Designed miniproteins, single chains, continued (4). Designs and how they scored, part 4

Each design is a single chain, and the fold is of that chain. pLDDT is the mean over its residues in the fold that is shown.

## One batch from the design tools (miniprotein)

Design m12113
Fold by ESMFold2-Fast:
Structure m12113 (fold): chain A 60 residues (1-60)
Amino acid sequence: MFGVQFNETVRKLEEAKREGDEEAVQRQIRELRRLARLFRRLGFDALADRIEETIRRAEE
C-alpha cells in the first residue's frame, strides 16, 4: 500500500529527470522528503530509510 505511493513518486522523479524539468525534479525530491518524515513519525522506519536512500541517489 505505502510502497505504491513511493513507487509513483520515484516514477515521476525519473520522468522529470528525463525531460530535464529541474523544477519538477526538485518538487518530487521535496515530496520524497515529506513522505520520509511522515513514515518515520508513523513508525514505518524501513520505508523511511528506503525513501531517504532514493533521495541521496537522486541528488548525486
Scores: mean pLDDT 78

Design m12114
Fold by ESMFold2-Fast:
Structure m12114 (fold): chain A 66 residues (1-66)
Amino acid sequence: MEELEELVELAERLLEEAKAAKDKLEREILTALIRMLLGITKTHFPEATETIERLEELVEEAEAAV
């Protein structure tokens, strides 16, 4: 599923940026964007359990960095 692969790739890139960010506000914004991608995926692709689990892991990792 092309759209799901792109969402995961985007979320992984946002996580890398969040980990590299020195400013707390920037990390919070990047983390919020990852949560947005998770929300979109859960709403439009609720059957994509593996993708949802991966995005949830990325959100948790980003939140740990803030």
Scores: mean pLDDT 80

Design m12116
Fold by ESMFold2-Fast:
Structure m12116 (fold): chain A 67 residues (1-67)
Amino acid sequence: SLEEERRAVVQEIADTLIKVGDEIEKLFEALKNGDYETAKEILKKMNPNASDEEIEKQLERLKEIFS
């Protein structure tokens, strides 16, 4: 059924957005608490194709915002 296929796609998108939202919340809490090791791990999980250098650059910018 087209409705069943549509629901499956919508559910997959919703699940992805919820997971992204949860990771962002955890990232903000880590940054707020000065837990930069946890923040870096979360950034790597959210950006699996990013290099370590790109992740460190992102972390430095976020540290500046949360300081």
Scores: mean pLDDT 79

Design m12117
Fold by ESMFold2-Fast:
Structure m12117 (fold): chain A 58 residues (1-58)
Amino acid sequence: SEEKKKEELKKFIKELEELLEKGDYDAARELFKNLAKKYNISEDELVDELLKIKEEEK
């Protein structure tokens, strides 16, 4: 369902934030690229989706 997809994206946002905080930028970049591939969307589209979720979480 869409709520499940949104929940998964929210989890990945947290994973990305943790990697960035630890300074694992290459791992964060790889995870982001794999996320876009997994959901069959462009990296630009993924950025929009993640920003939208982050806005709602705030």
Scores: mean pLDDT 77

Design m12118
Fold by ESMFold2-Fast:
Structure m12118 (fold): chain A 81 residues (1-81)
Amino acid sequence: MSKEELEREVELALALMEAAVYDLMYSRAETDEEKIAELERKLAALERAIELARELGDEELAARLEEERARTEAELAALRA
């Protein structure tokens, strides 16, 4: 593993951790406004994680994260309706 590859793996781990934290905050949110804000933050973290997974060649992880992104977008749409 090169230093550049290690740096990208660390960035991916941080993006995945951020997505998990925002998902936890979403589950603990009491208002629709708070839920929307946390899902928007989770969506941004997932988009970064997908890009990093693709750059690292982890197509299986990227596909799973794309499914999670689609679910998160659907949850946001439902809350905004």
Scores: mean pLDDT 87

Design m12119
Fold by ESMFold2-Fast:
Structure m12119 (fold): chain A 73 residues (1-73)
Amino acid sequence: MDPRLEEARRLLEEGERLFAEGRYEEALRKYQEGMALVQSITGDKLEEELPEELRELARRLEEGAVRAITHLR
């Protein structure tokens, strides 16, 4: 398993925790860091080689970032 996948999952969990605490700027940063790792993994692989977990993680990170941005307005 790609260690960047586990790190991105950790960043999602930290972002969700910070969001729950009302720390939207810090949550957004964690979501963006996770998205950067996912993009790094995606860039290294053919689409047919992407695991289901990576696609789900990318979706959750993007949704979290959008939600955090909405609260920072």
Scores: mean pLDDT 78

Design m12120
Fold by ESMFold2-Fast:
Structure m12120 (fold): chain A 84 residues (1-84)
Amino acid sequence: SRQAQIEALLFEMEILEGLALISLGVGKIANDPAFALEHLRKVLARLRALRDQLVALGASPAQIARADAIIARVEALIAELEKL
């Protein structure tokens, strides 16, 4: 169903946020914020593409709000790294 596809995309977005946090941790341990920043920007681009797919599939406002919350958290991580 379209709802199953939407929930699968939202789950992929949650996994991508997890990968962003891992990349941030790796960058901190390696003292390489540029590595972390590059990977977080790639994750953000993918998250935005997934949000566009959610809209195309007719995701509810509540489902889009979940996607937007994930995007906002990754944007906040990028903003923190850009200050280093």
Scores: mean pLDDT 89

Design m12122
Fold by ESMFold2-Fast:
Structure m12122 (fold): chain A 114 residues (1-114)
Amino acid sequence: SDLNRKLLEAAKAGQVDEVKILMANGADVTAVENYEGHPVTALHLAALNPDKDKALEIIDLIVKDLEKKNLSILDYLNKKVGVGGSSATVLEEAEILGASPEVVNRLKELQEKY
């Protein structure tokens, strides 16, 4: 959807306040959308943001939205997205593409907690 596409763009850009507004307006954080030819979720794009503090804040916003909606955070974290043999979880993709150590550690903590 257009709303879900805007959420992906805001997550990619590290636009924390826009992410909050889009989620409040019903954007689906679990949606898999094609972004620049690759199937991704908002969490995949947020984790790769070069500003680690914005990445961490958006990750926590997504987790809180999932909790509020009574959705399985662990199922979401373990979801593999991609094309064929390149399908990966957000943690696997973050490690392969060189996300900050703080982001990688936060994703590991979330997997242990949920």
Scores: mean pLDDT 83

Design m12123
Fold by ESMFold2-Fast:
Structure m12123 (fold): chain A 71 residues (1-71)
Amino acid sequence: SWAPPGTGNYKVDKAPAPVDEAAEALADMVRRLGRQLGLPEEEIEAWAERARADVAEGARLVGELVRQLRA
C-alpha cells in the first residue's frame, strides 16, 4: 500500500522547492560528465553531492568538467 502523508515529509518539502530540481539536474550532469572523463566514482559522488547542496557551486563544477572533457 502507499505510504501515509507523514512519511512523505521530505517529498512534500522538495516538491514546493523548484531550486531542488535544478540541483538534481546539476548533480546528474556532474555524474554523467565525470563518468565520461573516467573519474573515480568517489570523486564523482563528492562533486554530485556538492552540486546538489549548492546550485551555484554545481554550475561551476559542471563548467570545470566540461573544460576538462574538451581539453
Scores: mean pLDDT 70

Design m12124
Fold by ESMFold2-Fast:
Structure m12124 (fold): chain A 55 residues (1-55)
Amino acid sequence: SSTLERVRALLEQYRAETDPEERLRILQEIGGLLREALATDPELAREMVRLIEEA
């Protein structure tokens, strides 16, 4: 899924980022993707949650 690849990329950016404001922005972007997945594809949302928990 392109969405899962995007979440992986955002989690990598989050780990590399030291600026708290940018870290919050990245988390908000991940949260937006999760909210969209919950509305349209619950199975994708479940995989996203697993990915976040493993990060």
Scores: mean pLDDT 85

Design m12125
Fold by ESMFold2-Fast:
Structure m12125 (fold): chain A 63 residues (1-63)
Amino acid sequence: AAVDPDAAERAELAELLETIRTGDAAAQAAALDRIGEFLAARRLTPETLGAIGDAVQAALDAN
């Protein structure tokens, strides 16, 4: 449960990033789609965008 909506969104983004790092291709595609929805609805910080890029790169290396 979240006392702050921003904290809830950040926690959900963290879960999506982990799915990109460790998930299968289908799960990674779904996670990227969800992240894209967050990006469209709310501007993400450069740090968060960097974390997304790093997670994608790690997934590519692992795959």
Scores: mean pLDDT 71

Design m12126
Fold by ESMFold2-Fast:
Structure m12126 (fold): chain A 87 residues (1-87)
Amino acid sequence: SLKEEAEKYKELGEEYLKQGDYLKAGEYYEKAGKLYEQLGKLEEAIEYYDKAAEAYKKVGEKSGSYKLALEPDINAGLLLIKLALDK
């Protein structure tokens, strides 16, 4: 169930990114990252948090505010540290 939901949010993020809807792309990538994190798929979680941060940075480029990118970017960094410590 959670894996299927993560895959669906990943697909929605990719589709909105193709449409140039960076806000929705970021939101769905962030949701996918959170679900991959809950599943213990840390490398996938990092990937989708990074994609969310990049999408939100595109929103910030147009609006002059980068605050939306901060939480996904921090979450990706924290998971990278956790992944390194688990090895």
Scores: mean pLDDT 78

Design m12127
Fold by ESMFold2-Fast:
Structure m12127 (fold): chain A 83 residues (1-83)
Amino acid sequence: SMKKEEAEKKKKEAEELLEEVLELARREPRLLAGAEAAKELLKKGDYLGAAQALLEIARRGSPELGRLAEEAARKLREAAELE
């Protein structure tokens, strides 16, 4: 269905953004564990849990990391709203 296809697309976009967050977190080691936890939640299909973890990282990281993490969280929330 179109909803399932759109959710999968948003999940892939969030995964790409999360890889960028993980790369930036290498320069902020205190945030790396949180970014890895978000990736694990996403792999388990817990879109809302992953979004919450990313928003927590966004508040503690650099402006660049925060922007990417907030965008990834938004896409995951949108994916969760698609049945």
Scores: mean pLDDT 82

Design m12128
Fold by ESMFold2-Fast:
Structure m12128 (fold): chain A 97 residues (1-97)
Amino acid sequence: MITLEELVADLEGKTVTALFFVEDEPLARGITGKVRLEDGVLVIESEKSTLALRVDRIEKRKLPYSDWIAYGVEGTGVSGFPGKRVRGVIFVTKEEA
């Protein structure tokens, strides 16, 4: 388990892809954008959409035989789905890591 500050230090200024599930929604959502930390909130921002989470748990995993590093995240939505639970994975290429 890593801290939110460690995740942001790893990913700040980099482009990531996140796949996530929102409580009560039947389909996974995707976002590709840049990571920042704003008042304890993890933000992934693209030109068209923003994912904002109060994160409870983060796990860093290096995927075998790939250039991808995966971050499992769990938290609560702040914008677009406030108060709903979110579970997802953030992917970073080796060249971005």
Scores: mean pLDDT 77

Design m12129
Fold by ESMFold2-Fast:
Structure m12129 (fold): chain A 68 residues (1-68)
Amino acid sequence: DKVPELIEKLKSPNLAERIRAIVELAQLKDPRMDEALKEALDSLPEGVRKAVIRALSPEAKAYAESLL
């Protein structure tokens, strides 16, 4: 199960590692992560958040947008 590993990566001091974890979690579309994923997306600067959402697959993008 990758979920616990991705949760730990969301706490990383490295922005690139946090972004990678956000992308992977959005692609999993696991409801257990809805709150953590929403908080992580909300914690990003608006420009970065928009860029991350644009980089997602259509399915992951729809899922992430449903949380905002």
Scores: mean pLDDT 77

Design m12130
Fold by ESMFold2-Fast:
Structure m12130 (fold): chain A 60 residues (1-60)
Amino acid sequence: MEEEIKKLHEKAQEAIKNGDYKKAASYYRELARLYKKQGDFEKAIEYLNKANEYYIKYSK
């Protein structure tokens, strides 16, 4: 799970670097899901907020 979280962070950063905000939002949403599965609801909410922020950038 920690390796999956690390890879998702790397993918999110690469997507942001490439201006692919839709993919960035998708990766942050998956991060939120993994943290929720761990019971870390604070981080899950944080990453859901990041996903929403990038989705707004995509849909702007």
Scores: mean pLDDT 82

Design m12131
Fold by ESMFold2-Fast:
Structure m12131 (fold): chain A 78 residues (1-78)
Amino acid sequence: NREKALELLEKALELAKKENPRIAELIEKAIEYLRQGNYEEAGKYLDKAGVLAVLEGLPELLELIQKASKEINKLLEE
């Protein structure tokens, strides 16, 4: 569901802006691609954001990114 993915990404973006501006930039790009219907590129930017969240030790942000990624993957399979 695109609406659920956007909600999760907006929550992740709010948290990322406080914790890590580089991850926030990647999430903003994922939101942009998702709004364009480019789910493949949105997923790629979320994968990059997730890797950085692991490296920076940000488990709450990682959880939101993973939940959003699952919703985007459902859109890619349909």
Scores: mean pLDDT 85

Design m12132
Fold by ESMFold2-Fast:
Structure m12132 (fold): chain A 117 residues (1-117)
Amino acid sequence: MMSLKEVGELTSRKMSDEELEKAAEATKSPDPKTRAGALRAIQESGRATPEIVERLLEATKDPDPTVRLLAIMALQTIADKLTPEQKEKAKKALEELTKDPDPIVKGTAQIGLDYMS
């Protein structure tokens, strides 16, 4: 039987703190597909905890271009929820990605930087 709290969480479609923690841990997986999946889950959650922001910033430096792309998209999704300090770190990460050798990552970083400006 669903509690009143569980009904409220279902209505808001909020990712639980435990599920978010598991997604954050999965961003450290040796498998790039697992890291990409974790970043998609984080983006869909729309949550901006300090740990999530740090994981997204680290993912912008990932060796896999798909992981870097998803990190940019996740940062854009939570841009309005970032503290001024977190937003400055995100802008700096996006500025570095505008120099990325992958043209899709580079273009997406340029769009993301404009959105956050």
Scores: mean pLDDT 78

Design m12133
Fold by ESMFold2-Fast:
Structure m12133 (fold): chain A 84 residues (1-84)
Amino acid sequence: SAEEYIKKALEALDNGDFDTAIQYAKKALEIDPNNAEAYAILGEAYLRQGKFDEAIKYFKKALEIDPNNKVAKGGLKLAESLKR
């Protein structure tokens, strides 16, 4: 399920395995293309890799789906600050 891939993506983020987190978040989006949490995970993984443009893109997509997503709101603000 999409939820199982989200869980695996979060476990990979906790372990510092950002490439694995990106792969599982993308697998979740193959099942549920409008999953705000999966987009927020992509944003966080790219942010932690220093890929600020990709992070901003995915956090914005998460917020289009769920404007109250706390990870995406905080991550977008941080990514835009670090890109400056």
Scores: mean pLDDT 89

Design m12134
Fold by ESMFold2-Fast:
Structure m12134 (fold): chain A 82 residues (1-82)
Amino acid sequence: SEALRRRIERYEARLAEALAAGDLIAAAEYYLGLAYLYYELGDYEKAEEYLKKALELAEKAPESERVATIKALAEELLAKIK
């Protein structure tokens, strides 16, 4: 899907911006979003890779409702592709 490819490109650009800014929570959210997009594409290897990156950044970020949500959603999707 061209629409799906465009979403991946946008998320990759936003992720690069968040990482450059040191925004760990935003970066983790974009990694999680990329994981869902690759899951929809059927690329389970990339989905798992991005989920692990999202969880790594969430672990380094200060605890918050946003961080708890990232961890919950990432573990839920990871369970589907394991």
Scores: mean pLDDT 87

Design m12135
Fold by ESMFold2-Fast:
Structure m12135 (fold): chain A 119 residues (1-119)
Amino acid sequence: MTVLTESGGGTYAEGSSATLTGKVSGLPFENSTVGWLREPPGGAPRGVASISADGKKTSYAPEVEGRATISKDVANSTAYLHLSDLRAEDTATYYTVVGGAGEGGTLGMVMGEGVQLTV
């Protein structure tokens, strides 16, 4: 059974920084693409950042580009999202998403319970 444990949420001052963490167990994290979604109050979930299975490719949503960093610690099976220059619009529930190529090329996706960030 896959377990995702997220931390680093809470209330932050505007202009500060936060690091969100997603600890993953129960799947081969080395071979998994990792992403972060956020769901603002009253909004729909949207992608924020992703990192490829090999760690060589990253992608960021335009609204966080230049102030977000995604990283993957394979040895500790942990994903990180660092956000700097926090803004009121960063207030959302953040979810770690872990996916890999399934048999037949179908992507399997597992999502954490989410962690609330308030700015």
Scores: mean pLDDT 77

Design m12136
Fold by ESMFold2-Fast:
Structure m12136 (fold): chain A 55 residues (1-55)
Amino acid sequence: ELKIPDFSSLSEEELETLKRVAEHERELARKTLSPEQYKKVEEEIEKLLEAIDKA
């Protein structure tokens, strides 16, 4: 399910881990997906990172 979860209840360590995972997923997607698929994944990861930063 591609909904942005509520990150405000997570600890700083958990938020940092999610950022690293999201960055890793972005890098993997860039290497493995077509440009069209990558753009969609990149947009979703950007939203995820923005939500984490606002927590």
Scores: mean pLDDT 74

Design m12137
Fold by ESMFold2-Fast:
Structure m12137 (fold): chain A 71 residues (1-71)
Amino acid sequence: SAEEYFEKGLELFEAGRYEEAVEYFEKAIELDPEYARAWLLLGAALSHLGRTEEGAAYFAKAYALDPSLGA
């Protein structure tokens, strides 16, 4: 499920494995494009990889889907 891919991505993100975390967050949003937290963590992982412009775009998507994530 989207949640299972997100959880695996989060585990990888917490381990500092950002490139692999990106792959799992992308799989989560492929299954559920409205999964705001997956967009948020995708942006965070990309920012850790120095892809800050892409990260900013995905943060904007996450906050558009769920404004409470920016609080």
Scores: mean pLDDT 86

Design m12138
Fold by ESMFold2-Fast:
Structure m12138 (fold): chain A 97 residues (1-97)
Amino acid sequence: MREEVLRQSTALFLGLGLGNALAAGDAERALALAEEAQKIATPETLPDIAAGIAAMAAVAESAGDLRAAALLRELAEGVAAGGDIVELTRRAAEALA
């Protein structure tokens, strides 16, 4: 359905925004985006949220930020496994500070 495609695109872009906020050190924005991602988190959208975060991990690695890249990959894996997105994001933000 068209609505399903839009939900998946929203999930991917929330994951990208979340990963970008964490890499930028914006914990407040990252947590707000994590709360929005958690609201739309289903077995069908979790892979797209995780893919967005993982894409930002690749961007961070290419920029030479290996610590951010590793933490974003760990976050993406936790999200894909069905972990609490807000809790995982809070831990990643604390580790990056």
Scores: mean pLDDT 84

Design m12139
Fold by ESMFold2-Fast:
Structure m12139 (fold): chain A 61 residues (1-61)
Amino acid sequence: SEAEERAGRLLSEAVRRGVSGPDLAKAMELVAEASQLTGEKKEELYREAARYAERALRASE
């Protein structure tokens, strides 16, 4: 899905840049949870993961 792709892309970027912290940890947790689900709940968790990954990237600046 688009949400899954976006979450994966942002998480990969954060890891590649050496970003760390609670927002990245939460993004990783949400991706792991989303991978165990289906339907709308899965999409919702991927969207949340993407938001946390974005926050982690912004905090690294």
Scores: mean pLDDT 84

Design m12140
Fold by ESMFold2-Fast:
Structure m12140 (fold): chain A 79 residues (1-79)
Amino acid sequence: STVAVEAPDAETMEKLEKLLKEANELLEEFSKEDMSDPEVKEKALKIQELIARLAEAIKAGAPLEEIEKIVKEIIEVLK
């Protein structure tokens, strides 16, 4: 089991996992949209930027609150 002594609460991890699952489901649904639409293209670019930021934050070991905030922003853009 990968749990450090200063690891985040199990509750925080479960919350993040649920948000990531929701974001992934919304991303799959969004991928079915017409990418020829300028508004859809603009959203796709914003999502790509947020995903890159999320990946960098995870790689840098950013606080879970920061990671959660980025995932929520992705979800909001996808709506």
Scores: mean pLDDT 74

Design m12141
Fold by ESMFold2-Fast:
Structure m12141 (fold): chain A 82 residues (1-82)
Amino acid sequence: STEEKLEKGREEGERAFNAGDYRKAVSIYGMLVREAEEVFGPDHPLVAELLEKLAEAYEKLGKTEDAKRLRERAREIREKNE
């Protein structure tokens, strides 16, 4: 199911991040963001959570501006769900 695929992907992303493989974490979380947007829509709370994980991985790679944009989008999504 989609829920199982997303949960498995989150586990793989966390493993990559915890292992210090931030490039792999970016790839995994980026794919999960796209899948969550397709299934649940671009403003779903899960998209915001995944964008924050993606932003953390970008920060570890020194991509500070990319991380800022992702965190801003996550904040806007959370505001829409309040």
Scores: mean pLDDT 87

Design m12142
Fold by ESMFold2-Fast:
Structure m12142 (fold): chain A 120 residues (1-120)
Amino acid sequence: MVTLTESGGGTFAVGGSVTLTNKISGDWSRVFSVSWWRQKPGEPLQWVAEITRAGIVDYAPEVAGRATISYDAAAKTSYLTLTDLQPEDTATYYSAALVFQEDGVFRRVFGSGTQVTVVE
């Protein structure tokens, strides 16, 4: 089983930056991509960024130019850095992994989330 543990949340100032960390545990041969998602108060779950095993990155338009996703295979850790933080970045941030399961199906596995609060 693959499990994800997020850290790096907290309270941050407007105009600052945050780096969120996702430690991934379990069978790495089954992990094909890692992604970050967020849920803002009163809004649906939103995709933020993804990086594949080949190092291909993609970003949601709302965070393009402010977000960087990276992955350290040796540490089994993914990172999401957001710069120029705004109050609208206040959300619970979830990491996810695209995992090839034992039943032969790809599924996204989510962590439990980390809260980011941006204050003026």
Scores: mean pLDDT 85

Design m12143
Fold by ESMFold2-Fast:
Structure m12143 (fold): chain A 55 residues (1-55)
Amino acid sequence: MSPEEAVERLREVLTARYGEELAEKAAAHARELIAAGVSVEDAVREAMLEAEKLA
């Protein structure tokens, strides 16, 4: 699974659950973590936790 594909899936799932604004914020956070060298799996998990805190 590509990093972009993983981030897109995260955004789609969170959009359905919490709405577009929160999903976009989580996707941006995941992309930032990946750019900083965090693994795709860890970045997605961290972004999910951040979204949960904001919901």
Scores: mean pLDDT 80

Design m12144
Fold by ESMFold2-Fast:
Formats: structure tokens, sequence, C-alpha cells
Structure m12144 (fold): chain A 55 residues (1-55)
């Protein structure tokens, strides 16, 4: 699977880490979403926000 907006995903990942998310969990979540074919920026952001909240 290919991410359509890699720069935007990188920005969202950085935001989640700044909110307290574990970088390893952020990376794992992005990989799982990519494996499921999720390329929508909004869905990726919601998943990473959840990781930050649980961290």
Amino acid sequence: MKIKNPDEVLRIAAEAILKGADPREVTKTIIELQKKGVNDVEEIRKALDEVAEKS
C-alpha cells in the first residue's frame, strides 16, 4: 500500500509524539493502517491521537 501524502502523515506522527505518544507505537500504528489499505489522513490522525491518549 502507498501513502498519498507522506509529508502530512509525518507531520501527524510528530504531533502525536509531542502529545506524549510512544514513537514505537506511532510507527506500529502507521504500519498496521498501511497494511489495511488506510491512506486517509483523517483516519491516520484519529488512530495516532488514540495512541497519544493511551500513552
Scores: mean pLDDT 74

Design m12145
Fold by ESMFold2-Fast:
Structure m12145 (fold): chain A 64 residues (1-64)
Amino acid sequence: MKLPSEEQLKLIEEKLIEVIKKEFPEISEEQAKKIIEKIDERVKNKEIADIAELIEEALKEAKE
């Protein structure tokens, strides 16, 4: 599959990163990368509604 709308997914991830950095500026790029990977799984299943909770939970677990 070519996924011509792949750019749409990247835009969502960038927006989420901005929010994450604003709330949790202490996290590292590696930790943010792991969070993005989990978000990708949710987005793939069209479960974006739960992304906010997933991010908050992952940040608390991975901020150290």
Scores: mean pLDDT 62

Design m12146
Fold by ESMFold2-Fast:
Structure m12146 (fold): chain A 80 residues (1-80)
Amino acid sequence: SPLEKLLKKLEELLKKNASIEEVIKALEEGAAELEKRGDLRSAVFVEAQIGLARMGASNGLDTKKITESIIKALRKLIEE
């Protein structure tokens, strides 16, 4: 599943204390892969997470907290 692949990638980025730029790049690549596979609902959801990540970073929110929030949101989407 492209969503499960993205979730795994985000968990790896969280463990290595990756930059916000690396997290956003992973989300952009994940959204593109979801669009390519016709999962438009999940692609739009991931694009919304990119917007929230950019806004959080702009307002000084910690990258780890942003990444953890996105992981939680994606897990909930996968469980639905």
Scores: mean pLDDT 86

Design m12147
Fold by ESMFold2-Fast:
Structure m12147 (fold): chain A 59 residues (1-59)
Amino acid sequence: MTAEELLEQGEKAFKEGNYKEAVRLYRQALVLDPSNGRAAKLLAEAQEKLGINYLEAEA
């Protein structure tokens, strides 16, 4: 499974309003490719939708 496949699954979850699932998938993508700026950006957007501030909740 590639980082890009995880990003595609996360984007689908994000569009469906499942932000917790999107965060999980984007985090997995970032673990596989830590230099992937797109994964980092999408993770930040999904966390913002959950209302997660810096050090607020485990995600």
Scores: mean pLDDT 75

Design m12148
Fold by ESMFold2-Fast:
Structure m12148 (fold): chain A 71 residues (1-71)
Amino acid sequence: SKEELKKRLLELIGEILALIGEIFDLRRQIAALAGVDPARVAALQAQIAALEARRAALLAEANAISAQLDA
């Protein structure tokens, strides 16, 4: 079961890194659209908020698994 927890932790780390990349790309798009398309900027900000919430949830799960592995 330690091996299963380690595998799940690696999967979560992969998902978290992917979300960080997506958030970075969206922030770059916002910078390019600043002062040009406020409606598009607002839509991208909403997407970032959703991704940040998901990242926080995955990080909480990863921390819980890490604590189990340290037990």
Scores: mean pLDDT 88

Design m12149
Fold by ESMFold2-Fast:
Structure m12149 (fold): chain A 58 residues (1-58)
Amino acid sequence: SAELEALGRKYGLTVAQLLGARQLAEDLGEEVAIQYLQRDAGLSREAARELIAEVRAL
């Protein structure tokens, strides 16, 4: 969606990375999704937490 693409631009991530982070948060919990975003996308813990909250609100 246009909302996912806009969120991707905000955090410098692809839509696939956003959907992967959302799926990880739903299946394995927020902490696993935070660790994924820090390691594979280079986000800070704070940015990763904000992204997860925003993508889950979509």
Scores: mean pLDDT 85

